Designed miniproteins, single chains. Designs and how they scored, part 70

Each design is a single chain, and the fold is of that chain. pLDDT is the mean over its residues in the fold that is shown.

## One batch from the design tools (miniprotein)

Design m2417
Fold by ESMFold2-Fast:
Structure m2417 (fold): chain A 104 residues (1-104)
Amino acid sequence: MEMVVVEIEAPSLEAARAAADAIIEAVSKEAEILEAILASGPRPNTYLLGIITPSIEEAQKAAQVIWKNREKIEKEHGVKVTGIFFIDPELFLEQHTVLERRRF
């Protein structure tokens, strides 16, 4: 299993959640998702969306879908995608405060 993490700068949790939902919808059409986790980010007004996939290939597809849809999601939800990176899911869960969690 592999995780893609999206760092989202948002004015509120509600805006971050709406953007996360849009990202999950876009990714789910192109790549397999096992779990999605919304967590508080390391800076004020930042949030992390972690998407767990079955393989690195699916994680890479997810990252490409996120990058392709980035400007549209930023404009529609009033957020900014400030980073996309890969991490081990266990390390992510140990280091971040989980706000919401969905299994697919």
Scores: mean pLDDT 85

Design m2418
Fold by ESMFold2-Fast:
Structure m2418 (fold): chain A 64 residues (1-64)
Amino acid sequence: SKIKELINNKELKKLLEEYIELLRLDPTNMGAYFGFRYILDTYSDEFSPEELERIRREGEQARA
């Protein structure tokens, strides 16, 4: 997508970290969760398999 051309890996990681922090503050924040999942699913090819697993787990743990 054209959006992919404007966002580098570092910016994606920062955005995912922001969503994870929002979820740690409020685990019921569905907007933050959907935003987190959307970016992770849309830009999965920007991450290694190990990074994807770690980030997914951090997001799910933030909701627990």
Scores: mean pLDDT 76

Design m2419
Fold by ESMFold2-Fast:
Structure m2419 (fold): chain A 106 residues (1-106)
Amino acid sequence: SLEEQREQALQQQIALTQLQIQMQQQLIEELKTVTTFEEALALIEARYKELISSIKDPTMKAIASSLFDEELEELRRRRPSVEELLARQRQILETLQQGLQDLQQQ
């Protein structure tokens, strides 16, 4: 039924969001172990590269790659502290956690 198809799509979206939360938590823990901007940037860049490599659609891959390149260039220009980078990554985690909660309430 259409309802069963919607429930399957919702469960897949929940599972994907849970995986993204796990990956974001891992990045935050790794960032806690570094003290320099260069080390923190390398961890963020490695995560973006891993995420891009998981995208199968070439159009979506190109868009994600472009957006991540722009974000990395902005970080290189601004050179925020590791503390500021951690705060931003925690904010992303909170957004993902709220998104998961919203999906689970459907």
Scores: mean pLDDT 83

Design m2420
Fold by ESMFold2-Fast:
Parts: sequence; structure tokens; C-alpha cells
Structure m2420 (fold): chain A 56 residues (1-56)
Amino acid sequence: MKYRAVKPLPVPTEPPTYIAPGAIVTELTPTVFEGVTAAGERVTIRNLPKEYVEEI
């Protein structure tokens, strides 16, 4: 499934970053998601907080 960020989604990287509101997050598995940060980096997210995204 695909989701759209509705709030800045924190990504626990070093340095800390986020997925910008409006960006697409793609489900790879039920617990593993992929998105692109505000800096343009591809990141993997585990246990996506559903309050930060909407399903599209």
C-alpha cells in the first residue's frame, strides 16, 4: 500500500531527519516502509505511526 505524510514524520537517523508532509511512503512489508526524507535520502522505516500518514 501507499501512504502520504500529513505531518513531519521523524526518522531516527544520524543526523536526525524527517519525511516532509505530502511525501509518499511505500509499504514494502506489513512492518517495513520506504520513503524519501526532506534531504532527498531514501530511508526505511519500521513500525510506521499511522497518525503521521494517510492511506492513498
Scores: mean pLDDT 78

Design m2421
Fold by ESMFold2-Fast:
Formats: sequence, structure tokens, C-alpha cells
Structure m2421 (fold): chain A 94 residues (1-94)
Amino acid sequence: SPLEELIEGLRELLERLERGELSAREAHRRFSQLLQETYQRLLEAGDLETVKKLSEIGKELAPEFVAAYENNDAERMAEVLRRFIERLEELLKE
């Protein structure tokens, strides 16, 4: 599913960030790309409920993503990305 593929992609992104292979800003750009691709696939499938839930999670965590991006803070970016993944895993269990 698009949501399962997003979770896997974000886990790989988190691992690369934690290994110092990506800056916080690079990780955020890749995160945004994965999220945009997932929204497109869900919209094409007519899964408006999952689109709404993803949007809500994104809005809740947006201030923390912005702060980590602006300060290029890899540790903070990893923390907010882990929380985003956890929220997605909860959606997948529903």
C-alpha cells in the first residue's frame, strides 16, 4: 500500500540521517518528496480518508519539522521523523 511504502521509505531515511549520511535539511527535502508522492497515489486511488489523516499528522508536527530544518538540527529532525513514523504505524493498524 502507499502508506506501507511511505513508512518503509521514511525508516530508511531516518537510518541514513542517524548515520550522518544526510543533513537535517536534506532529510526534510526527501521526506517532503516521499510525502508528496504518497498524497498523489492516495488521491489517485480515491483514499480521501487516509489523505485527511496524513494531513492532520503533518500539521501537528509541522512546527517541529520547521524548527529542525531552520536550525539544520539532525538530532531534532530524527526525533520528529520517528514520531511521524509512529503516527503512520498507528494508522496502518486501523
Scores: mean pLDDT 88

Design m2422
Fold by ESMFold2-Fast:
Structure m2422 (fold): chain A 80 residues (1-80)
Amino acid sequence: SLPDLLKEAIKAIENKDAEKAVELLRKIKEEHPELSFLLEVVEDLVTIQKNYELAILGLQLILQGKSEVEIFRELAKYLS
């Protein structure tokens, strides 16, 4: 399920297992293409920016059922 995959991805990021996190994010994007843009941003936070705390926050907000607009607004507070 989407919640289980999101929780597993959060756990991988908490463990700083970037390879496993990216694998899980790509699996979620394949099964839930409506989340693709948001998950691309989360992947960049993990792989490029090494901002694991923000990546976890983004996934937690998806898990809570927040809209894409609400999630990007929240993440933007920490990227400014």
Scores: mean pLDDT 87

Design m2423
Fold by ESMFold2-Fast:
Structure m2423 (fold): chain A 93 residues (1-93)
Amino acid sequence: MLTVTIEAPRALRKGDRLRVTVRLEGKEIRSLKVAALDASGRALPVDAELVELSGETGVFTLTFQEDVAPGETIRVVVSAAGETATAELRVVA
């Protein structure tokens, strides 16, 4: 099972970084795709940097290229080995 954990900041502004931890249970992660989507499913402009890839665990840092308004919900979607998992983040002021 693919799982996603987000270490969320309380606000998301241009240049802010979001750490995303991914675990693929029982399988080695060979490649990861990470995207940040708004509530409508539109892709947010982020720079995704792979920080760590070790066996079943991957860690990304997403750097936001624009401000995200307080009260919006962001979905982080991760794909690995044909599996997809989503984590939700509520942006606050």
Scores: mean pLDDT 78

Design m2424
Fold by ESMFold2-Fast:
Structure m2424 (fold): chain A 88 residues (1-88)
Amino acid sequence: KRKEEEEKKIKKEYAEKLLELTEKVIQLLNEKGPAEAYKYFEEEVKKLKEEAEKLGYKDLIEEIDKLFDDFKKQLQKNLKVSEEELKK
């Protein structure tokens, strides 16, 4: 089997994990607030990045970073959550 097909499958699995992560983060945001949601997202993103780095998928790391940055910006802009509130 071709190496590219295996990489495509792994990338798809990561995309699904990121979608599930986003859904869980939104749930935590509604239930426990922005600090808890941010902390959970940060920890899960760190784990996914470490796995992608070990596999050599630099493009996945970039995509994961973008998703996390987008979430942080949404909290700051749309909910006007301060950096201090995210650290609590």
Scores: mean pLDDT 72

Design m2425
Fold by ESMFold2-Fast:
Structure m2425 (fold): chain A 73 residues (1-73)
Amino acid sequence: MSSLQKDITDAMGRMARAVGSLSPNRAVGAQIGALMEQYNYLKYNGAPQSQLDAVQAQIAALQAQDAALRAQA
């Protein structure tokens, strides 16, 4: 409830609007890229297969979302 909290809330609102102005498929594409990098990092460090499977499932879900968003022009 301080002026600082209001400034943070206002800045977050502006950031959300700026991100919202990007096409939804671009935002999802960036998330897919980040998860693919995380998958490679985990694989390189010998992470358990359960963690690799979890990241693959997230990538697959986002790829399906990206395809749906592209179809929704």
Scores: mean pLDDT 70

Design m2426
Fold by ESMFold2-Fast:
Structure m2426 (fold): chain A 79 residues (1-79)
Amino acid sequence: AAGALFGAALELSRTANEIKDVDPELAEELRRKAAEYFDLAVEHLLTDSISLPEGDRLYQEALKWVEEAKKRAEEIKKK
């Protein structure tokens, strides 16, 4: 769970850096989301409050955000 949340935060941060010159607003949104996932990972590490299934769901949600952001950046570059 905690590892999955840290992984999600890293992917969001990397994607934000990749698109910062194409869509700075979306890049800022992704950086904000990355910070939220880091906070959740820290809370889970300290309190063990996030279940394994919930952690996996949040990780999948982050991957979906990354995929949509990459598609949007690609569309902007083509137009």
Scores: mean pLDDT 70

Design m2427
Fold by ESMFold2-Fast:
Structure m2427 (fold): chain A 108 residues (1-108)
Amino acid sequence: SKSFEDLLKELEKQKSVEEMLKVVDDYIDKLSKKLVQQIKDADKKLDQLLKEGKITQAEVQKEVTKLIGEVLREIGDYIEIRLIVRKALKEGKSVEEAVKEVKEYVER
């Protein structure tokens, strides 16, 4: 499982499930910006390795495909967390109950 420790700690501190949803939205925005930069940095490094003859074009394609898959899985997990928190809000659950459901998802 991926570590979501910082997110879980931040969610536990909120006074309401509505405030938890705002925290998740902020994390998604920050994560999206980080992942775009990570893709750009990886592309630059792979291009340099290719020019130095340390990697083949086929290996570049494999690494890019792997990175795209990892990025899509990571953002997908945060979207699922958002859906869990939104459902908890609609069901009138407590912060403790909502955090428990998010934790069960990330520890799956």
Scores: mean pLDDT 84

Design m2428
Fold by ESMFold2-Fast:
Structure m2428 (fold): chain A 73 residues (1-73)
Amino acid sequence: NAQLALEWLESLAGVASPATIARLAEELLRWMQEKGLLSEEEAERAIREVRAAADAGDVAGLLQTVRRAVEKA
């Protein structure tokens, strides 16, 4: 369940590095693509946004990108 995976990622925000959260978020987005919940283009766009947010240290922005993808599915 993508919603449960998102809730788990949000719980890691205070304890894991932005890079670790971004990697797990990318795995979730790719899984959603494989399940047909996101198109390839939607998943690739979300992954780019996740990587950019992680590079900026913006965990909140990273999680917001994942939340939008989950809500769209």
Scores: mean pLDDT 84

Design m2429
Fold by ESMFold2-Fast:
Structure m2429 (fold): chain A 100 residues (1-100)
Amino acid sequence: MNVELLKEDLRRDIESTRALAEEVRRLVEEARRNPSKEIQKRLLTKAVALELSVVAVEFTRAQLEKAGGKLSPELEEEARQAVEEGREAVREADALLEEL
């Protein structure tokens, strides 16, 4: 098992998840101010993408643990934060879509 490649994959997955969470939160705020079918479709699409991105972070982290790879405390914290931020953004999106 190539631990270094898995660490690179994890860093990429964390970055993607954080970017998607920021985009979802921006769309949530936009939809609250001025909802439209277009904004609702974007929000739904990005929320689904974010949910899958969170799963990817958890999957890569699990593969690293199985390979006996040790994460730096910083990288482990970043992974946990990305997952929690992502899950929270998805919950916010789902709640808003139910109201619209």
Scores: mean pLDDT 86

Design m2430
Fold by ESMFold2-Fast:
Structure m2430 (fold): chain A 66 residues (1-66)
Amino acid sequence: SSRKERILDLIEQLLRGAGRPLSPRELAVALRGRYGIDVTPKEVQEILESSDRFVRNRNGRWGLRS
């Protein structure tokens, strides 16, 4: 799988574990801290926007698409 696919799968796991929508900054911190993935909040946002697996809420946080 591509780096992007791995990041999307890990974001899904993070969102399921958090039980709440997370910001791109919160996701980037968790990806770096828990999984050793070198990503910026901007890159996380671009990856999220490139996929239909997640929805951006009005407060700028991202959650799972139901």
Scores: mean pLDDT 86

Design m2431
Fold by ESMFold2-Fast:
Structure m2431 (fold): chain A 64 residues (1-64)
Amino acid sequence: SMQDINDLQQNIQILQDYQVDYTQQVNQDNTTSSDDLRSIRNQNHQQIISQINQRISDIQNQIN
């Protein structure tokens, strides 16, 4: 239904907004962090972004 498609598109938007906000927060925190903490934060960021991108792709395939 069109409502189901709208809900799926809304979920994609929420995930995309979270990626932007999370990346901005990581970049901000990195400016005042030690090299070790920055390295750990970047690894965690990459892992989470990869998982979110997979979820977005799954939802996009469901819409299509």
Scores: mean pLDDT 88

Design m2432
Fold by ESMFold2-Fast:
Structure m2432 (fold): chain A 87 residues (1-87)
Amino acid sequence: GEERVEKLKEEVEKLIEEAEKAIKEGDLEKAKEKIFELEVLIGLLEIERAVARKAGDEETAAKLDELIDEAEEKLKKLEKLLKEKLA
């Protein structure tokens, strides 16, 4: 369970970094692609959290909850930055 959460966290961080770089470089298509991939990954994290809760793995569920909150906050910032670049 925990090893899976660590890999998911690495994937979230990678997508955020790639999206930020694409926005900074003006690669709007790549930025949109990475933001979409992050949205999909957040959906998968929500499923993984539900599975952990059903299994009674409260520690894994709590770690996934924190990761989801962090990813959603970063997603909102990325969407705002993209909108500002498009204006």
Scores: mean pLDDT 87

Design m2433
Fold by ESMFold2-Fast:
Structure m2433 (fold): chain A 90 residues (1-90)
Amino acid sequence: VSSLLSEEEREGIVEAAAENARKAAEALEEGDVRKAVLYATAAALLLIAAEDHPGYPEALEHLLKGMKALDEGDVEAAIEHFRKAAEALE
């Protein structure tokens, strides 16, 4: 399929996804669950544009596990998973 994104634009999207995953973890450290969910959702949406990145499957798995941990009230596990999602995209 035709891509509308340059390599530099794709790298920028990957960096933005990683940054949003980090901000989700930071929001949880500050006790802001709503902000964390918004950042994690933004990271997931950005990852759709970065499906060809080698870290995509691991980043997506960690984002999903982090969201599940939040749903179960395990804030510490959610923080760890969101950080690992960001690291997978580096």
Scores: mean pLDDT 80

Design m2434
Fold by ESMFold2-Fast:
Order: C-alpha cells, then sequence, then structure tokens
Structure m2434 (fold): chain A 56 residues (1-56)
C-alpha cells in the first residue's frame, strides 16, 4: 500500500526515479505482472503504461 502511494505521488511530482524505485519494490513483492496490475487497479491507466515501459 505505501509503495503504491509512493508510486502515485512520484508520477504526480513527475519524479521518474522515485516512481522506478517504488515500482521496483512492488515488483520484488508481487512480480512484474503483479506490480503492473496494482498500478492498473489503484490509479490511472497511464500508471500501468509507465510500469509496462519500465518492467517490460
Amino acid sequence: SADVEAAIAAVRARDVGAFARALGRLAQKYGGEGAIELMRASGDERLARYAEQLLG
């Protein structure tokens, strides 16, 4: 939950590094597909698209 909120905050702040770090932590816990699914479920479709670009 905290890592999802950190990823959302990073995108709003246009902080690509902070987004990548938060997404990396989510991928360690849930796998790449799990991290992408959390971005899709908790935010805008753009968050999932950014996650796919960084993890795919």
Scores: mean pLDDT 78

Design m2435
Fold by ESMFold2-Fast:
Structure m2435 (fold): chain A 67 residues (1-67)
Amino acid sequence: SPLERADELAQKAAEEYAKRAKEYTGVEVKAEGEAVSPTTVKITVEVNGVTAEFEASVADLERFLAS
């Protein structure tokens, strides 16, 4: 379903973000992604005990993962 696809993309984007952060900066980042709707996801990131949440579109995640 479109919602399941959005959820899978959110998780993959969070994992890729954490991987790139560690690779390029050496900083350990915890990232989690979940779908809010078929077109919108919520990403949660934690660095050194500080947590931030933001919403992104599925289109933005597809663009990020293609880069």
Scores: mean pLDDT 84

Design m2436
Fold by ESMFold2-Fast:
Structure m2436 (fold): chain A 87 residues (1-87)
Amino acid sequence: GSMAHQKAVQEANEVIKKLEDLKKKIEELRPYIDPRTAEGFLKAIDDAIKELKENSSDLEKTQEAIEKGRNLVKVAEDLIKGAEKRK
């Protein structure tokens, strides 16, 4: 593949790792998060990881999944930061 495709795969793998780490933190912080919010974020993270893994052969879809995943990382980090303050 092109260098652009290889870079997109590397970026997708970095986003997957961040989302997996955030999922673990949300599960640990469940007592400090609204149950519906926690379940919604865990599902969104699982769906985003699936999209990042399944669309690796399509550069455009991979780039869209990376952007979606990066946005989810930001909102999940904010959720975790708020939950840590309530601990």
Scores: mean pLDDT 85

Design m2437
Fold by ESMFold2-Fast:
Formats: sequence, C-alpha cells, structure tokens
Structure m2437 (fold): chain A 100 residues (1-100)
Amino acid sequence: LEEKKALYENIIETSTNNEVKALAYLGLGCIEYEENNLNEAEKYFKEAKKLASPNSEIYGKAYIALAEIENLKENPEDKEAALRLKAICKEVEEELQKLL
C-alpha cells in the first residue's frame, strides 16, 4: 500500500489533467478505507468529486464512494455499502494500473 500511495500522490503532484488527479484522489481514498481511516477516505473522495467533470464516469464513482463512506461512518456494519465501495475501489485500481 505504501508504494501505491506514493505513486498516486506523485500523479496528483505531476499531472496537469484534473480527471487523472481525480482518479488518483479516488485511489488514495480507497487506500485510506482499506486502512480503516474513514475520515481521510472521505476527504479524498470529496477532492476527487470536486476535480472530476460533472458528466464523467470518475465523477459518478467519486459521488457514490463519498455517499458509501458517509453511510459506513454512520453504520459500520452496512454490508451493502461496503460491497459497493469495494467494487468502485477495484475499478479505480484497475484504471490507475493502466496509467502506471
């Protein structure tokens, strides 16, 4: 996870493309979620949503990820929310792997 986190942080610092930065922020949020840092995950998902174009797939993923992390902060045992967030994180990781 440390190597992936450093790579995603580097993408945010070096990219001039807001969609690529948004994807990297989604990736960081997913890493924080895996580490059970729900507040940090929420912050990254908010940044991803803010940077993504409103009509993009990345915006949709950020919107759902943010909603699901908010649900998990209120109800940590929400298996449906956890499954939806895991599915989004898998797709995000696959997209980021194509950039690396």
Scores: mean pLDDT 83

Design m2438
Fold by ESMFold2-Fast:
Structure m2438 (fold): chain A 55 residues (1-55)
Amino acid sequence: MLSPEEQRLLEEAGLLVRTETDRDRLIAGLEELAARSRNPGVREALLQMVEDLRA
């Protein structure tokens, strides 16, 4: 089960994806959320989103 903090990070990532139209800001925001995560799976998922945006 994800902690409330990890669930909040994923919710913030979803909001960022829906509201941020600038790619560089979106990438920076996702990297910041990944750095805040203590869950390896959540961090990996957020960093994968960053790599997908860079490709």
Scores: mean pLDDT 81

Design m2439
Fold by ESMFold2-Fast:
Structure m2439 (fold): chain A 78 residues (1-78)
Amino acid sequence: DESFRLVAELSDQAIYLLEQKDIDEAITQLEQAKRIAEEIGTPKGKEVAKLLEEAIKAAEQKDIKKAIKLAKEAKELA
C-alpha cells in the first residue's frame, strides 16, 4: 500500500531528524505520518498511528531515545 510506504518514509525522516536533534521538524514529520496512518482506516493503520502518537509525546518531552524507538516500531509495522 502506497500510504503505508509514505508513513514509513516520513517515520524514517523523523528518526533522522531526531538523531540530528531537529526535534520540531521531527514532530512535524511524525504528525503527518500519524494523520496518514489514521486515514488508512485499517486496524494496522490505527496501531501505527498509536505508536506515532506515543513517539510525538516522547519527542515533546525530549525523551529522544524513546521517540526514536517508537518511530522505528511504527516504521517496521508500516
Scores: mean pLDDT 87

Design m2440
Fold by ESMFold2-Fast:
Structure m2440 (fold): chain A 66 residues (1-66)
Amino acid sequence: VQEIVDEIEETRRFVEEHRDDLTPEELRQGIGTVEGLRQHLAQQGKLTPEVQAALDRLLALLREAL
């Protein structure tokens, strides 16, 4: 669980650091990927409150950057 949260937070930091360099197309693809990952983790029973919160933060950042 912590490994999943750490991976999501690393991705969030990357997006935050490169926010102005990411194209709208890349941001839309990122949103789709995050939504797909959330669905996959839910099917695996790994969508804990901590994982959901990390995904929500990443998704909010991607939508804000778009």
Scores: mean pLDDT 79

Design m2441
Fold by ESMFold2-Fast:
Structure m2441 (fold): chain A 95 residues (1-95)
Amino acid sequence: SLLDQLQEALNSNDPDTARKLATKILEKDPSKGKELLDLGDKAEAGGNLLAAEAVYEVIATSKYASEDLKKEAQKKLEDLGVKDLVRAVEKVTSR
């Protein structure tokens, strides 16, 4: 299923595939928005931050997601942005 393919993309930290699959899932079934957010949260917890960010971005910008769900996804993106900035600084200072 598309959800199974998304889970594989999330586990491999593949943001391009995750973005495409999350978009298709929401277009096919808007009620899956909360399930997508949960999958993104699980990916983030597992350290797959690029793929989690892609899923949150799809939810935050989707016309198929509720306003409450978009706000939750936007907050997740803001929290990830702080983590990404910290990592970028560490990479520059570490070499």
Scores: mean pLDDT 79

Design m2442
Fold by ESMFold2-Fast:
Structure m2442 (fold): chain A 90 residues (1-90)
Amino acid sequence: SLSREEVIALAELALLRMAIFTALKLNADEETLQRLVDRLLETAREIYENFPQLIPLVEEELEVVLEYLEKHNPELAARFRKGWEEIRAA
């Protein structure tokens, strides 16, 4: 079973994914979208470093975000992909 800390980390990641989807649907400004994407990547980085056993679940969440960004904001998707590749290379 997952620890409390692991559940909270995954829940925070899922909430940020939902925030990004909502912001994209509402045509939020670029600064707001960039801040949400940066926050999601930072949360993912923390999970990769502290809870590597959760990486497969994190990768599923990030893949869903990337697919949605590719359809709605390709430039932001490129930024997200680069940030995710940097996390994986660390």
Scores: mean pLDDT 87

Design m2443
Fold by ESMFold2-Fast:
Structure m2443 (fold): chain A 60 residues (1-60)
Amino acid sequence: GGDPAKVGAGATALAQALGPEVAAQFVHREGGASREAARRAAEYGAKGDTEAAAQWVASG
């Protein structure tokens, strides 16, 4: 997968601009995370918690 910190930052930006569904797709495809981990990363990204988003990318 990609660098979890960069994917987490991207997920945060995408979730805030386009919603968590788009962010989850990005994390799953570019980060290589499972769909559940990608959804969690997107949810934390939408809340502005970029660190938690990155941790979920790394965990998937």
Scores: mean pLDDT 83

Design m2444
Fold by ESMFold2-Fast:
Structure m2444 (fold): chain A 56 residues (1-56)
Amino acid sequence: PDANAEVRAATERALAAGGEAAGRAAQDSMIRSLIDTGSLEAGARAAREAADRAAA
């Protein structure tokens, strides 16, 4: 699986659940995780978690 595709899917899911603010929050979570860990896989995980929170 492509981590970039996972980030895109998570961002789209967040946008659908909570609008532009939720999509931006998912991207911010990804970027922050990427800065903290240097891992795109960790960034994708952070984006998915943010999307899941927005959808709840």
Scores: mean pLDDT 78

Design m2445
Fold by ESMFold2-Fast:
Structure m2445 (fold): chain A 100 residues (1-100)
Amino acid sequence: MEVAPIPESLTPFQKRIYEVFRETAQRYINGELSEKEAAEEALERIREILLEHGVPEELVERLVELLRKLVENPNPSDEELAELQKVAKEAFEAAEEGEK
């Protein structure tokens, strides 16, 4: 399986996040990374991008913590999924506002 190209409809910020996902997913598909290793690599790069785009550190840390819990436990509660969705939306909205 090949990873799809970056969609033209994404904002510059969203394209950066998508490229991180695409790169780590491709390395996972190639057998270079385990699922957990690919997720940790993606989380590290996403954290860096969010901070670079002016997202508050507290919000970035909350998002990364929730995503790491999802990696460690593939059966998250509905409440954990709802919190992740809300925090991710807040972080991405803040990043879009912080774009130059």
Scores: mean pLDDT 73

Design m2446
Fold by ESMFold2-Fast:
Structure m2446 (fold): chain A 71 residues (1-71)
Amino acid sequence: DAFRARARERLTARARELTAGTDIPEEEVERLVEEAVAIAVSLVQRKLLPEDLALRFAGILLEGDIEYLKR
């Protein structure tokens, strides 16, 4: 499952970049990354989006969730 591993790595790196300097718990960051990875994989597995667009969509959702938690 090369795509899942790649998605997890990329989305984890992005989440850490976005949460740097915040007080958001690591457990919460990991949960959001898990949800985003599951969405990206689901979109690709169901042939709804190609890998690049699925990653972009999941990344946008992840960014929105992190921005919400900063409130």
Scores: mean pLDDT 83

Design m2447
Fold by ESMFold2-Fast:
Structure m2447 (fold): chain A 101 residues (1-101)
Amino acid sequence: MEALLQEIRDRLEEIVAELRPEAERAAERIAETGNREEREAETRRLMEEAYRRFLEVLREARAADPSLAPFLRELAEALRELSKRNPAYREYADELERIAA
């Protein structure tokens, strides 16, 4: 289990590193326009992309180790609580529950 958790962490850090250049390009475009609406839209897009990739990593990890199911259910519950303030988290919570099943 510890080796798998380290692998999950490494893969999540890799996703963040992959998305960093895209976030930097977005910041450059926003600096050129000064547009708050464009900044907010780009931030949402990058966050959605990061969560989609995180869910894929967790799905692969769950397939490798069934003992992760309780952990994924707890994570889904935390995201479901967050969805009360931001509806976008609801879809991620539902996906984690499906992965945990």
Scores: mean pLDDT 73

Design m2448
Fold by ESMFold2-Fast:
Structure m2448 (fold): chain A 88 residues (1-88)
Amino acid sequence: MKVARAEVRTTVLDEAGQPVTLRAEGEAVRSADGRTTVTARVYDEDGRLLAEVRLTDGEEAVLDPAVPVEAQSAALTAAVRARERLER
């Protein structure tokens, strides 16, 4: 089994126009059968989970439409970077 991780930090504006830092953590795992699963989670400054994205080989990305686009974008970026590190 091969594992790679990536972290992304980004600053977004909240509903009041205040800057908030988001932290996204991505993990890519390649199983013995050659399939790759990537999971990413996004946390706010207080450590609250805002978004989770899971990508599996042969499947499209599944995003929750109720989650803010900025949090989903950070999660997807962390997932992609983790997968790229796994392939390198």
Scores: mean pLDDT 73

Design m2449
Fold by ESMFold2-Fast:
Structure m2449 (fold): chain A 92 residues (1-92)
Amino acid sequence: MLEEEAEEAAESLASLPDPVAALRRGFEAAEEMVKEAGKAGDREALEKAIREAEEALELAELLRDRHPESAEVIKEGAKRVKELAEELLKEL
């Protein structure tokens, strides 16, 4: 399942004109959504963001050999989203 998702992700990254820029925009949007969930007191959305960030970290490890630059962006972005969501969840 994760291996199939990694292959699909690799194909999607190869089809993008600038995969690194697309990933950065995606994680910026994810951070904005997490901040909004925190303001709304949406515990379920924050817990979901933590789970999705953990899955993204696993995906980054699988992509490291084929797409090292994209894997690093995913790793750094997912780490930021997870840390932000955990911090906001503690304040609820």
Scores: mean pLDDT 80

Design m2450
Fold by ESMFold2-Fast:
Structure m2450 (fold): chain A 64 residues (1-64)
Amino acid sequence: PSPNEIVSSIKKKFGDTITPNQLLEVLLEEGMPVKDALRVVLEAKVLFGETITPEQALSLIKRL
């Protein structure tokens, strides 16, 4: 899926902030491979903790 589609899904489902578990749910629903989704979530948790913005998630997805 495109990074922009993932950001739109995050904003629609959870709004302006999400947890690492909610990020994992969206990435898997959007068809991201489990290995890539887990890597993004782990990096997000290390860098941003339990409160992640859609823009922060987008920056990590673009690094894949």
Scores: mean pLDDT 82

Design m2451
Fold by ESMFold2-Fast:
Structure m2451 (fold): chain A 61 residues (1-61)
Amino acid sequence: SVEELIAEILALIDEALATAPPELRPLLQYVKDDVEAHGSSYSEEQLRRLKEQVERLIEDL
């Protein structure tokens, strides 16, 4: 569901923020703020793609 995907993405971003270098933190915070404010306006496909992108970013940290 959209709500579950939003919760999963926010959890992943919080995990990424804990380990991210200072240069990436503003971008991660921006994505978090956007998902919190407008996540329910996204399609499930858009949210799944965003989740995949965040997961990939975490793997590189």
Scores: mean pLDDT 82

